Designed miniproteins, single chains. Designs and how they scored, part 54

Each design is a single chain, and the fold is of that chain. pLDDT is the mean over its residues in the fold that is shown.

## One batch from the design tools (miniprotein)

Design m1856
Fold by ESMFold2-Fast:
Structure m1856 (fold): chain A 76 residues (1-76)
Amino acid sequence: DAAAALTEEQKKLIALEKEFREELGIDFSKQELDPEQVKKYTERMIEFGKELGLLDEKDVEEAKKALEEYLEELKK
């Protein structure tokens, strides 16, 4: 089980992810995702990943670029 191999910092990130999903009302199992909610959630998770040392500068830049491309596709 992958979760059993995670560091304490990675476990904290997973716990925060669950809290943000509940806080933003994003239920990936029972309702459609609002693009603005997805954007806010993803941006916050990228920042948390950077703060916890799970993402380096390159990872942050790549993730932000991927998010922008995804949001641009949704507008078309």
Scores: mean pLDDT 63

Design m1857
Fold by ESMFold2-Fast:
Structure m1857 (fold): chain A 82 residues (1-82)
Amino acid sequence: SPILEEGRKLIEEGLALVSDEVRKELTPLADQVIELAEKGVPREELKPILDKIGEILQKHRLSPEAAEKISAGIFAAANAAK
């Protein structure tokens, strides 16, 4: 899906701006969101994973650019699911 590809690209760009610790913590959750979205899992079922990503973003106080790119990418991927 072109939307999932753009979401993945935004996530990768955002993760390039964060520390190795944050990247290691966020990458598995971001990959899980993309995988489930590709399988057609609706956004409502992704809520626990999305909430966890939100907690990590708040905990680590990422730069606005990194947080925006990661959030936009995750949001695009989750909404592509239907």
Scores: mean pLDDT 80

Design m1858
Fold by ESMFold2-Fast:
Structure m1858 (fold): chain A 95 residues (1-95)
Amino acid sequence: MEKLQEELKKLIKEGKLKEAKELILELNLEELENTPELSDEMKELLREFLELSKELSVDEISAILAKVAETSDTSEESALAALKRMVREAKKLLA
């Protein structure tokens, strides 16, 4: 998540908001492939979030990531809860 936030901040600073959205989607997909520790349930939730994020603004995605970071924990159960929150917040913004 930290690398994603740094790249997003860099693109926003440079005024490349469209590229920031694309980077979020691409980085999340690559990180999903490279995180064998994620359960199938967590991978499914992350994919759902990626699909929802296509319809969200950069600011909305940043707000969701900030909320997830606030609840970040080392436990798998907390990570699952964070991913469920990401999906829930994204759905609320698209409602």
Scores: mean pLDDT 60

Design m1859
Fold by ESMFold2-Fast:
Structure m1859 (fold): chain A 85 residues (1-85)
Amino acid sequence: SKEIKEEIIKFLREVKEKVKEKSEKAAFLLEALIHTLENTEVLSKEGIESIIEGLKDQIKEEKDEVTREALKEVIEKLKEELEKL
């Protein structure tokens, strides 16, 4: 859904604004995800599930606490939007 994609991008921009002065890494990763989603024509249920799993894998190797918490917050938002599909 276009509406779900726009809601997710909006949330990612809000998280980026909160973390950009605390972690350059968190801001960079969030901007990369925003860019990927903006260049994705259709965000499917399977696409959202794939992003959640990719972010979970990133968290396992991540040592920056700000980045870990930001990615966890994004995962919870993606799960919320997934329930609407």
Scores: mean pLDDT 86

Design m1860
Fold by ESMFold2-Fast:
Structure m1860 (fold): chain A 95 residues (1-95)
Amino acid sequence: MSVRERLLELADRGFSEIVDAAKNNDSDKAVEIARRLMEEVRRVLEETGDVDAVREALGHLLMKMEMYVFETGSSAAADALTVFLRLSQELEDSV
């Protein structure tokens, strides 16, 4: 499996886990999943140096998260999105 495919699968799995937490109104768990996922993405970036694949996967994830928050009004999902936006910016500032 390519680095790109691995990162997109990681993003899709993380999104599904956040949706499950959001359905239970569990903001703490949604934020925990978001932080864990960003740490895993950072590790892949450090291991591979594939900035383009990381950007594609984060863009895909952020788009899905924004759509979910817009459609559902989930506070738990909004909290997770806020964490993704902050950590994604910190990651971009580091490359």
Scores: mean pLDDT 84

Design m1861
Fold by ESMFold2-Fast:
Structure m1861 (fold): chain A 72 residues (1-72)
Amino acid sequence: SSKLEELRREGQRKVGRASGYYISSVGYLFMADLYERQDEEKAERYRELSRKYEELGKKYKEEADKLYAEAA
């Protein structure tokens, strides 16, 4: 049905977005490690960004899971 296909497409978009946020979170952790001994404040800001992007990834993954459950 067109409605089930729409739910699946929306879920797919949210999974893609969640993956992007998780990759960004990991990248920020790498940046934090690079600055750990050179600029403690900058390292702390990157750790904060990593946490923010991890939270966004979780949110979008949960939204995708709900859409897939509705499509099942």
Scores: mean pLDDT 87

Design m1862
Fold by ESMFold2-Fast:
Structure m1862 (fold): chain A 61 residues (1-61)
Amino acid sequence: SEEEKVEEIKARVEALLDAGKSYTEIKNEIDRLAEEYGLSEEQKIEVYRYFSELVMERLAA
């Protein structure tokens, strides 16, 4: 489903952050997967929002 595609990309974003990848590298991976999976602009924004929330959480820790 479309929801499963979004959740898969979110899981990938978290894994890349855990691995210490740069924000630029993570952004490039989001853009690549969004194009590959045919995500809508709204779905891509949801992934970017999740990425931002994870970054904010980690900066607070």
Scores: mean pLDDT 84

Design m1863
Fold by ESMFold2-Fast:
Structure m1863 (fold): chain A 68 residues (1-68)
Amino acid sequence: KEKEELLKKSEELLMESMELSMKAIGYSAEALASDEETGKELREKAGELSKKSTELSKKGMELREKAK
């Protein structure tokens, strides 16, 4: 049942990726409504979350392929 475990792990990583992506969008939107200093910090956080989201998405897709 390793295939089922890989699919479950893949789903967990893809869900986490989506959550981080949504948070990144939220921080970017908040940055537009903030002062320059706060906006810069929020954009940096959004960038970090976006990178992590991409990494988790890639990892999740790899696990899904292994589960085929």
Scores: mean pLDDT 82

Design m1864
Fold by ESMFold2-Fast:
Structure m1864 (fold): chain A 70 residues (1-70)
Amino acid sequence: AVREDETHLYFENVPAREALLQLSSYFPVTFKGEPSDQPLSFALSKNLTPEQAAGILSKLSGSEITAEPR
């Protein structure tokens, strides 16, 4: 499940690859990586840079995630 408020995006039990796809719709970038398809639960600030978001996703997924401009 994905929900948002004024400051944050909330992901609850979302497969890692689906979470990357969803986040690519919220940030003006494409998130790339090859995470395992394990469910992730996390909150992400809308005030982060795409690079900061990619760093958090890398830590959560155990895989290197990068942000690429569209």
Scores: mean pLDDT 76

Design m1865
Fold by ESMFold2-Fast:
Structure m1865 (fold): chain A 64 residues (1-64)
Amino acid sequence: SEEKRELGLKAYKELVELAKKILEKYPDAEVKIEKIDDTIYKLTVKVNGKVYELTYDGSTGKWS
């Protein structure tokens, strides 16, 4: 639906802004943003031999 697309775009933009901040602080980090569901995106960060994952749900505004 249109509402779900807007919430998904919101989620994507939140993760893009976070990824930019991470890359400014850690230029050698590898970042990936993946669509999990219509309103949910996942950010994966690989830095200093460690892997971190963070999801954002645009419909609830929750990070996990």
Scores: mean pLDDT 86

Design m1866
Fold by ESMFold2-Fast:
Structure m1866 (fold): chain A 83 residues (1-83)
Amino acid sequence: MEELLEEARKAFTERYGEKVAEAVVEAVKALAKAAGKEMPDSEDLDEKALAEAAIKVYTAIAEQRPEDREKAEELIKLAKEKL
């Protein structure tokens, strides 16, 4: 599982930058904790946990990628409506 997290971190770092990659890793860890597993699968995730994870990722995107900020903020707003 550490290998999968490191692979995801590298992939997101390459595409979105290090801050977004860190947010994705932290979101995955938070979802795993909420699901009661070391790594969550989609079947065990609840809507609130998914919304919280999405907010973390899109917040990092808005901070690291100013060009995507408006889109990220809109998605954060939609995710907050699920909480």
Scores: mean pLDDT 66

Design m1867
Fold by ESMFold2-Fast:
Structure m1867 (fold): chain A 66 residues (1-66)
Amino acid sequence: MKLEELSVENAKKVTVEGNRVTIELEGGKVLKVPASAVDDVKVGDTGVRLTVYLPEEQVEEVLKSM
């Protein structure tokens, strides 16, 4: 399966619980991914910027919710 890189610029909330990361997007969509799929997390004043590696089939669905 080919993973695509998705840059999330303004996540409302990012929660890390062990090996699971829960990402809440501005559109209200929630992503649950393994910690290994998340990179470049930077907390800003208006939200959280991060890079997520997702299957290509999920990237289009996520982009619609951003």
Scores: mean pLDDT 73

Design m1868
Fold by ESMFold2-Fast:
Structure m1868 (fold): chain A 64 residues (1-64)
Amino acid sequence: MSVEEIAEFLSEKLGVSKSFVRSVLKLAQIRSLEDLLRPGVQQFLADMLGVSLSKVSEAIRELL
């Protein structure tokens, strides 16, 4: 799964713009799906995107 595909899915699932999700993924140095499983990444995404950790974790689980 490409970074663009990850950004599109998370944008739709979390209700955040694709460009904003893409920028946050770049800040978190996400290059692959496996990078989303790194410690602290899900919390960082939740904080930066302004969504709950549970929503981010659910969305990432659906990507796997």
Scores: mean pLDDT 84

Design m1869
Fold by ESMFold2-Fast:
Structure m1869 (fold): chain A 116 residues (1-116)
Amino acid sequence: AEKAAEEAKRAAELAKEAALKAIESGGSPVAGSAAGINAAGAGAGAAIAGKAPMGKTIGESAYNGALANPEKGSKAAYEGAKGARDSIITGGGGEEGKKAGEEAAKAGEEAKKAGE
């Protein structure tokens, strides 16, 4: 139980750091976008669900896709976030995975405010 909580915390921190990096580095439509932040948060939630390799891959793919294709970046990030969220809902994450996803989303909103 405690190991799952610690992995949740680390995943949330990675999501927050990825969101801040997107705001700083992008200078593009994806930089500071809610889609990029949501993708990082969804990836963190999936990782907690015991799908860490897949959750991390989904989140990273959405984030990197957004950076590589600024015009389509927000769409790629949203698709990644949706996939990770569906992975949690279909039976992996339980209550803890859901709460961690919400926590990562709040961290993403805080990063957006800091960028102003």
Scores: mean pLDDT 47

Design m1870
Fold by ESMFold2-Fast:
Structure m1870 (fold): chain A 55 residues (1-55)
Amino acid sequence: SSEQLAARRAAGQAAIDAHVAYLKSQGVPQDDIDDVRARMERQLDADLAALEAQL
């Protein structure tokens, strides 16, 4: 359902934001953090597309 997809997107985005905050706290360079965020966002989009195909 669209509600299920929205909930999964919100949870995934929150997890990405939490991980980025953690990397900042560890002193990871901003360029590396930006690369990690971009990869995690691409993975989330792929996961959501796969979930939508099953609904």
Scores: mean pLDDT 88

Design m1871
Fold by ESMFold2-Fast:
Order: C-alpha cells, then sequence, then structure tokens
Structure m1871 (fold): chain A 83 residues (1-83)
C-alpha cells in the first residue's frame, strides 16, 4: 500500500483502539468485546508498520502502545519493542 494509505489505515486503527479502551473503562458489560477490539486494533497497526515501515506509521505504533499502557502495560511494552 502507499505511505499515505498506510498512515490513514493506522490512524483509523489507533482511533478504534482508543474507543475500545474507553469502552473497557466505562462499560463493564462490554469489557470482553473491548479487549478483543483492542487486540485487533493493536495487531492491525503493527501489520501496517511491517508492510510500510515509515516514521509516520512508527509514531502511530508508539501512540497505540501509549494508549494500551493504561489497561495492559505488558502488551504496550511488547508493541513498543516492535517499533
Amino acid sequence: MSPEEAAKKAEEAVKELKEAVETYKTDPSRRSQAVMRMLEAAAEVLRIYREVPTEEVKKLVLEAAEVLSEVHPELAKDIREEA
């Protein structure tokens, strides 16, 4: 994919991740769904970075790790190490 397409897709994945983290914090009835969405969004950002390893996408990987550090610090560390 193009660098512009990769950045846009990574931004959408980070947005989805932020929404999933918010759902996890605010709605106990949706926590399992929120965890699945967090894992899927984090995996998508990493997949995009592996295909298009630009500095712009790397910043989005690091932003995803920071967002995840609020609810899953170990996964956040693993993601930062992939960047």
Scores: mean pLDDT 82

Design m1872
Fold by ESMFold2-Fast:
Structure m1872 (fold): chain A 76 residues (1-76)
Amino acid sequence: SDFPLPSMLYVVTKVGDRFVASVPATLTLTSDQILVASTRAIPLKEIEDIANKADSLEGAAQNLEAAGFQTRIGSS
């Protein structure tokens, strides 16, 4: 494809009642993690703030998608 910008990858992990954003250390995602893809570099805090508007992992993924990111919830 002619148009895909380099994707930046992030992971959002549910830790208790909050979400924490980081750069991915592995490609294996657990069921408490969301993979987040962005067309541009974005501060981890901005991703974390968007995710923390939800109280569930599914809600966090939906909030990130509404903000223009692609998401996938882990299953392993």
Scores: mean pLDDT 77

Design m1873
Fold by ESMFold2-Fast:
Structure m1873 (fold): chain A 98 residues (1-98)
Amino acid sequence: MEEREARVQEAVDRLEKILDEAAKRGSLSPEVAEDTRAGIRGAVEKALQAEREGNHSLAASYTTAAGLIAVAAANMVKDPELRQKILEAARELIRAVD
């Protein structure tokens, strides 16, 4: 249970770092990067709240939503290496709630 929360947080931290790097390199607009980070954080906070309440299905749904927000942002990234890193981190986030 704690291991799942740690995996989710690790994937989120990785996504935030890659999004920040993409914005700094001009591969993603700063506004899209910030909106994406806010969306991911909002979905993950709702997932963590659902887990604390024992609603694992709802937590999985919110974690999947956070991953899909990241995938949508990846499609807007001009740098193919950074795009791939976002997609990989998004997959890790979705898999964290198996």
Scores: mean pLDDT 82

Design m1874
Fold by ESMFold2-Fast:
Structure m1874 (fold): chain A 64 residues (1-64)
Amino acid sequence: SMDEKIRKQIENAEKAIEEAKKTGNKVILEVTIHELERLLKITKNPELKERIEKLIAEARKLLS
């Protein structure tokens, strides 16, 4: 389903953010934020929207 595909993309983003935390690679964070913002625009499921918004907020906080 579309929701399963979106969950997989969220999991990939979570892994990318964890890698960025370990390596200090801010480019990974910038790319991940951009991908998550695109994903948010096509996501209709409110539970998945909340997960994406929280990940964007976490990644943005790590950039500051």
Scores: mean pLDDT 88

Design m1875
Fold by ESMFold2-Fast:
Formats: C-alpha cells, structure tokens, sequence
Structure m1875 (fold): chain A 81 residues (1-81)
C-alpha cells in the first residue's frame, strides 16, 4: 500500500486513543457527580465521533477496534436510559 495510507492509519490510531482517554475521563466525572444527563450526552458524542472515524478507516484492524468501541458505548447508553 502507499506510505500515505500507513501514515493515515497511524494518525487514526492515535486519534482513537486520544478520544478513548477523553471519553473515560468524561464518564468518570459524570459518574462522580451523579450526572446521568451529562453521561448520556458524553456517550452520544463519543459514538458519533467513532462513527465518523469508522467512515474514514481503511485498515481492517482499526475498523474492528472502532466497531467494538461503538458496541460497548451503545450497550452502556442502553443501561443508563
């Protein structure tokens, strides 16, 4: 594959790591404050961000990782409804 595709995949992996870390912090803060509305909003924004990255992902391993993260977030959203 073109070197550009490899660089794009590595950039995507770092972006996913950053988004996942921020999401974890936002979830912990919402839970600490008992703010279930903030938790739901954080989950919805996280799912939308992951879906956007999924549309750009060409690497199968990255696609699988994003799909698994979306599934876990959607299950958590269902539990807090």
Amino acid sequence: SHMEKEAETERLKRLIDSIEEQFKKDVEEALKNGDFEKLKETLKRYIEALKYLRSKATDPEVQKRIDELIKKAEELLKEVE
Scores: mean pLDDT 85

Design m1876
Fold by ESMFold2-Fast:
Structure m1876 (fold): chain A 71 residues (1-71)
Amino acid sequence: SLAEAFRATADAAIATARALGAELREYPLETAFEGLSADLAEAMRKSTLDQADVLRAAYADLADAAVALAS
């Protein structure tokens, strides 16, 4: 069904965002980019992880709404 396809797509996007978030937490931005301050690198990492979490929640909400409409 369309609802099942939508949920599968949302779940895949959520899984991808989670995997990227886990990799980003371990990535040494300050070492990879010469001249980047540790404070700025940490702020960028936190901002990116926060945005990934917001996007993940939005996809979950959208999938739930799509399932409700199809039911």
Scores: mean pLDDT 62

Design m1877
Fold by ESMFold2-Fast:
Structure m1877 (fold): chain A 90 residues (1-90)
Amino acid sequence: MRAEVEALRRAIAEELAELGAAPEHVEGVRAGDLEGSTAALLEAARRTNDPETLAAAERAARAAAEEIHALYHDPEAYREAVEAARAAHA
């Protein structure tokens, strides 16, 4: 799970960089949880049938997504990068 989060964050950061996002946005993505990637992680947790992991991931995902969106003020680029990373890991 933690490795999966790290990999998704890196993939989304790479996509954001290729899309021409500011370096600060790319670094922020690497530091936090991502809206789309956290959805994929929640689905993986559900498959494991581990309620503690699922609940923790859900809370962290929601908090991180709101915080990142508020900080970067670029929700469109962020959303596109998240979707691209999810596709890369599908």
Scores: mean pLDDT 52

Design m1878
Fold by ESMFold2-Fast:
Structure m1878 (fold): chain A 82 residues (1-82)
Amino acid sequence: SSIDYLYLASIYVREALEQLRKKGLEEKAKEIEERLAKAGETGDVKEVAEALIEAAKELSKEEGVDQELVDKAIEYAKKAKE
């Protein structure tokens, strides 16, 4: 279901955010989490999926973030929009 795909995308984004925190970029990780929380408050699957895709793309630009986590997050978020 779309909710299961959003959950999987969220797990991969959380793992990437954890890598960002290990690099000392805690403030940036918090900003991304706050944007995701706001999208989650809408209850709209498409808005949450798009926020997860945007977060994953931002995380992909950071050194030390595993690109496989980013790719999986985008894959599952796109499936949630179907």
Scores: mean pLDDT 87

Design m1879
Fold by ESMFold2-Fast:
Structure m1879 (fold): chain A 74 residues (1-74)
Amino acid sequence: SSEHHQQLDEVILQVLSEAVRMLAAGEPFETVLARATARLRERMEELGVPEDEIARLLAGFRRFLAVMQASFDA
């Protein structure tokens, strides 16, 4: 439903914001990625997101964080 999609978007944005903040502060990428993906998985499971969708979203999340990390190396 629209409400579940909104909750998922809010969770993703919250986890992304925390991860980007940690990367900007100079935290190691692998550490930030591991922590953020674990938290995002837990929150998605709480919302009843199917495992195949969780895997797809986590893959996209990892790619996004990698792009953000590259931006901080400028």
Scores: mean pLDDT 82

Design m1880
Fold by ESMFold2-Fast:
Structure m1880 (fold): chain A 69 residues (1-69)
Amino acid sequence: VSRLLQMSRETAVLAVATLLKEMGHPDPLALAEAIVDRVRASGEASVAVLTEVPGIDEATARELLRYFA
C-alpha cells in the first residue's frame, strides 16, 4: 500500500481493481477508486485507513497491504 502512494492514481486504481476482482468483489473499479482516494487523503496505508472504506473488511485490507507494501 506504500507503493500505491508512489504510483499515479490511474495505475494504483487499476492495480487495486485487478486484485479486488480476483478476490470476488462485485464492483472492483469503484471500490478501488474509493480505496486509492482514501489512502491519498490520509497520506498513509494501514488496516485502519483501508477499513474506513465501506465494503472493505480487515481481511481484504490485510490482503491489499500484502500485495502493495
Scores: mean pLDDT 79

Design m1881
Fold by ESMFold2-Fast:
Structure m1881 (fold): chain A 114 residues (1-114)
Amino acid sequence: MEKELRTLAISLARSAESAGDLRVFTAAVIALEALKRGDIEEAKEALSLAISYLLTSAVETVLKKKGKELDKEEKEKLEKRKEELEKKLRELMEKYGLSEDPEELRARFEELVA
């Protein structure tokens, strides 16, 4: 389990960095920090957060590609979901002392995978 969660977190972080997705990258780094501290449940929570961001982005991408605009209710539902994800990400970032600076996040990631 721990090795599999670590492999998933590293893969998500590398994919997110390539895509320029700072939120998914940050959530994956939090998962690695939690694993380093032996907190498997928080690592799972951080990975679930990363996956939730990916699914939200995928929905937006598919809708844009199809040339369809979300109606007001669907937009409100999507924005509420984003707000919940952002609140959780900020709480975890504060807990782990993580910066929003992409270079500092990259340096932390490199330390965690060494």
Scores: mean pLDDT 81

Design m1882
Fold by ESMFold2-Fast:
Structure m1882 (fold): chain A 70 residues (1-70)
Amino acid sequence: LTPEEREELARLLEEGARYARELAEHFRAKGDEVAASKGAEAAQPYYDAARLAEEGARELEKRAEELRAA
């Protein structure tokens, strides 16, 4: 990749990370709503999804930083 292509890819990865963090927040909010209405066990898949989305965001951000540094 050229330096310009690395910067473009890093930017796209950062946008993906932002989207994943927004999705994680959405899942947590939905999980809280489900927990209040149907109990904690029914909410668990939403909290699990939020955790996965947050982990994905961290990996995308890490890769973006590595691309800018290379």
Scores: mean pLDDT 87

Design m1883
Fold by ESMFold2-Fast:
Structure m1883 (fold): chain A 77 residues (1-77)
Amino acid sequence: TVRELIREGVRELADEVAADPRASPETKEAARIIKERVEEMSDEELAEAAKALEDVLAGKPGAEDDLIAVAKKLEEK
């Protein structure tokens, strides 16, 4: 299904962020939380997580804070 392909993509992106030696411990923890919760995430949450993970890997300003915010939203649900 399209949703399962998106989940696989999010897991792969999260693994790349977690393996990035330049990512902060907080960013790596956020990626781990997202990976653990992909089965519980809505289509909107999956899209937001994918973008945030891609932005971190691209080195975009503020991307780390955005990823941490996504992980916090998932923990509150």
Scores: mean pLDDT 83

Design m1884
Fold by ESMFold2-Fast:
Structure m1884 (fold): chain A 83 residues (1-83)
Amino acid sequence: SVEEARERVRRRFERSSELFERGERLGLETIRLGDESLEEARRKREEGIREVERMGRELGDEITAGYEQGVLEISLSVTELAS
């Protein structure tokens, strides 16, 4: 149903939003550490960059999957309603 498809798309977009928020927090934490120790900040920056790159890929995949699934299910629901 359209309602179920909408709910699924909503959940995927919420997950994408959560990943973005996590990336933002990680960036802010890395900046904060820079004020305390340059060497610790450098190590955490490298770790953070890898984590953000991973999260960015996950975010992109989730957005794409949500869009594709939503479009497909809406298309199927419209076909059923056009009876």
Scores: mean pLDDT 64

Design m1885
Fold by ESMFold2-Fast:
Structure m1885 (fold): chain A 72 residues (1-72)
Amino acid sequence: MEEAEKAANEVAEEMRKRALDAGLTPQQADDVATAARNTVLYLAKQGKSLEEAVAEARRLGDRIIDALVANQ
């Protein structure tokens, strides 16, 4: 549990920074970070490896960032 939460927090911070670097608002960046964090925790709870959960969270975060940038 603790290791999954640590990985989730690290990915969330990574995706938050990517969102801000892409020109999104702080609120949008927080939303992307929350989605990435929740994805890691959800997949870890489903029995996925942390490597797999982190990879999926990064893919989801990047898709959300791309969608938000395209809708500006």
Scores: mean pLDDT 86

Design m1886
Fold by ESMFold2-Fast:
Structure m1886 (fold): chain A 95 residues (1-95)
Amino acid sequence: VPRELLLRSIGQVLRAIGLLLDLERKKKEAKESKDPEKYKELLEETERAIEELRRELEELRERGAPEFALRALEEAIERLEELKEEVEEELEEVE
């Protein structure tokens, strides 16, 4: 693959990992505080992250990015969707 596409692909995978780690941390903080506003903020951030990563995945696929990067981004998006569902469930518990 072209060097620029490979570097962009790696950069997006690292960004996705960073987003997952940050949002998981925020989920733990929201759960400990039981603050509905923290869960609402987390939902908005998670939805934004999913949208951004989906757009990037689509562009990378069109450009012929390496399979490992595409799979890593798909997995990250799946993890974020799971996180969103968990946050929605926790928000229902705390009202």
Scores: mean pLDDT 85

Design m1887
Fold by ESMFold2-Fast:
Structure m1887 (fold): chain A 66 residues (1-66)
Amino acid sequence: SQKYIDQGDIKGLQDELDKLQQQRDQLRAQLPSLSPEARAVAEQTIKELEQQIKEIQKAIDELKKK
């Protein structure tokens, strides 16, 4: 993702964004079926994914503004 930001590859960034969003949504969907321990790990992973999503979204927005 960082390399795509440096290269101005919006398509590559969008593809990474889609993958991260899919992973986040998949984990969210699984939360009700997880043990308390597994849920805590999944919630932490979701937070990390949300942070990465925000960073990539900001990079895409900055590249589009010019």
Scores: mean pLDDT 79

Design m1888
Fold by ESMFold2-Fast:
Formats: C-alpha cells, sequence, structure tokens
Structure m1888 (fold): chain A 81 residues (1-81)
C-alpha cells in the first residue's frame, strides 16, 4: 500500500540522517572509513528503491534492515580508528 511504502521510505530516511550525523562528528580517518563504504550503501538504497517501485514490500523491508546493519558495522569500524 502507499502508506506502507511511505513508512519504509521514512525509516530509510531516518537511517540516512544517522549516517550524516556520524560523518559530521567523525575524524578525517573515520570519514575515510565511511566514504569507503559509500558504494555498498548506494547498492542497498538502489535495491530498496527497485523493490518499492515493484511493490515488493518484503524485499524493501529487508533492505531497510540491511541498511541499519551496515550503519552499526560502520559505527564499530569508526570506533576502531
Amino acid sequence: SAEEKEKLQKELNEIDREYLALYREASPEAQAVIESRIPELREITDKFLEALENGDLETAREYVEKYREMLEEIKREVEEV
């Protein structure tokens, strides 16, 4: 439904804001780590948008979860530098 699509997009946008906040507070070394992961982040968001366009809400939800998981991985990597 349109409401479910809007909810998933909102959840992805919230994760995007967390990435932006992480990047802004990061050291130059940590920013380089985040930047190295941008191609993977783009792949996830591209697949999310494809799933939404096709009405595949289950797959779209899986990509929101993957995007969140990648944020948590990047947060751990950032803490190591």
Scores: mean pLDDT 87

Design m1889
Fold by ESMFold2-Fast:
Structure m1889 (fold): chain A 92 residues (1-92)
Amino acid sequence: MATSTISGTVKDAETGKGIAGVKVEVLRDGQVVKSATTDESGNFTITDLPAGTYTVRFTKEGYEEVVHPEPVEVTDNPLQTVFVDAYLKKKK
């Protein structure tokens, strides 16, 4: 079964620094199908995604929730990596 990868970096919108511990959720038709957590540099990788159109959502306590503004299209090409970056704002 051919699957693709989504990778990216989550940064603080004010400082530009990578944010660790951000929950990255990949949704299809409103259902969470895969998830990952960002590392100490704010990087994440989600592998083994079947072909389809997905929504990517970023959540972390103390930060505003962000949904990637465009749907993410994934093909069944194992050599494909789709890059999805996000910026999170701290709650007041």
Scores: mean pLDDT 80

Design m1890
Fold by ESMFold2-Fast:
Structure m1890 (fold): chain A 91 residues (1-91)
Amino acid sequence: SHMEKVAEFKKKIMEEIQKVVDEYLKKHPELTPEEREALQEFFDKIYEALVNAESLEELKQRIKEIVDEFMKKHPSLKELAEKIKEVIDSL
């Protein structure tokens, strides 16, 4: 069913994003409190998109917009944002 396919895709994307996040945090213990707060807000927006998107196309579009906006506001975290964008494009 459509809902089942959407749910499976959301699960896969969440798992892949979580892996990218975990590896980034492990590699960058130097992140400032402000950068960590910005990352938390970023992940909250991605999670909201995952919950509220009704189609895979809508989900991919929403996440790309969230990533692009995040890169504009926090250029120091661009590497992480680009890796998340690659995960979306690979699925």
Scores: mean pLDDT 78

Design m1891
Fold by ESMFold2-Fast:
Structure m1891 (fold): chain A 99 residues (1-99)
Amino acid sequence: DSELAQKAAIYIVAAALNGVALVEGIRFGESPEVRQEALDAIEGTARKAVELADQLSDPEKAAEFKKALATMVRRVADLLEPYDPEGAARLRKLADEIA
């Protein structure tokens, strides 16, 4: 489980970093197409983190990782909302599905 927990943590951090990169890119005038690709990447990374968490033998640890992931996704949605309210709504829905 230690290796799986470490991998899940890495994907949670990757989702957070992709979210920060998305918001920063919007500030520098990235296109709607690039934004859609970034949103897809965040969602894919988050779903991979869920798969890894679900492989943990301890259901309490799995729940803790999913809660941390959902919190990070919601934080990205909050940062995104002033620039892309539809993208923010998509991320909030994803967070609700995770936790």
Scores: mean pLDDT 78

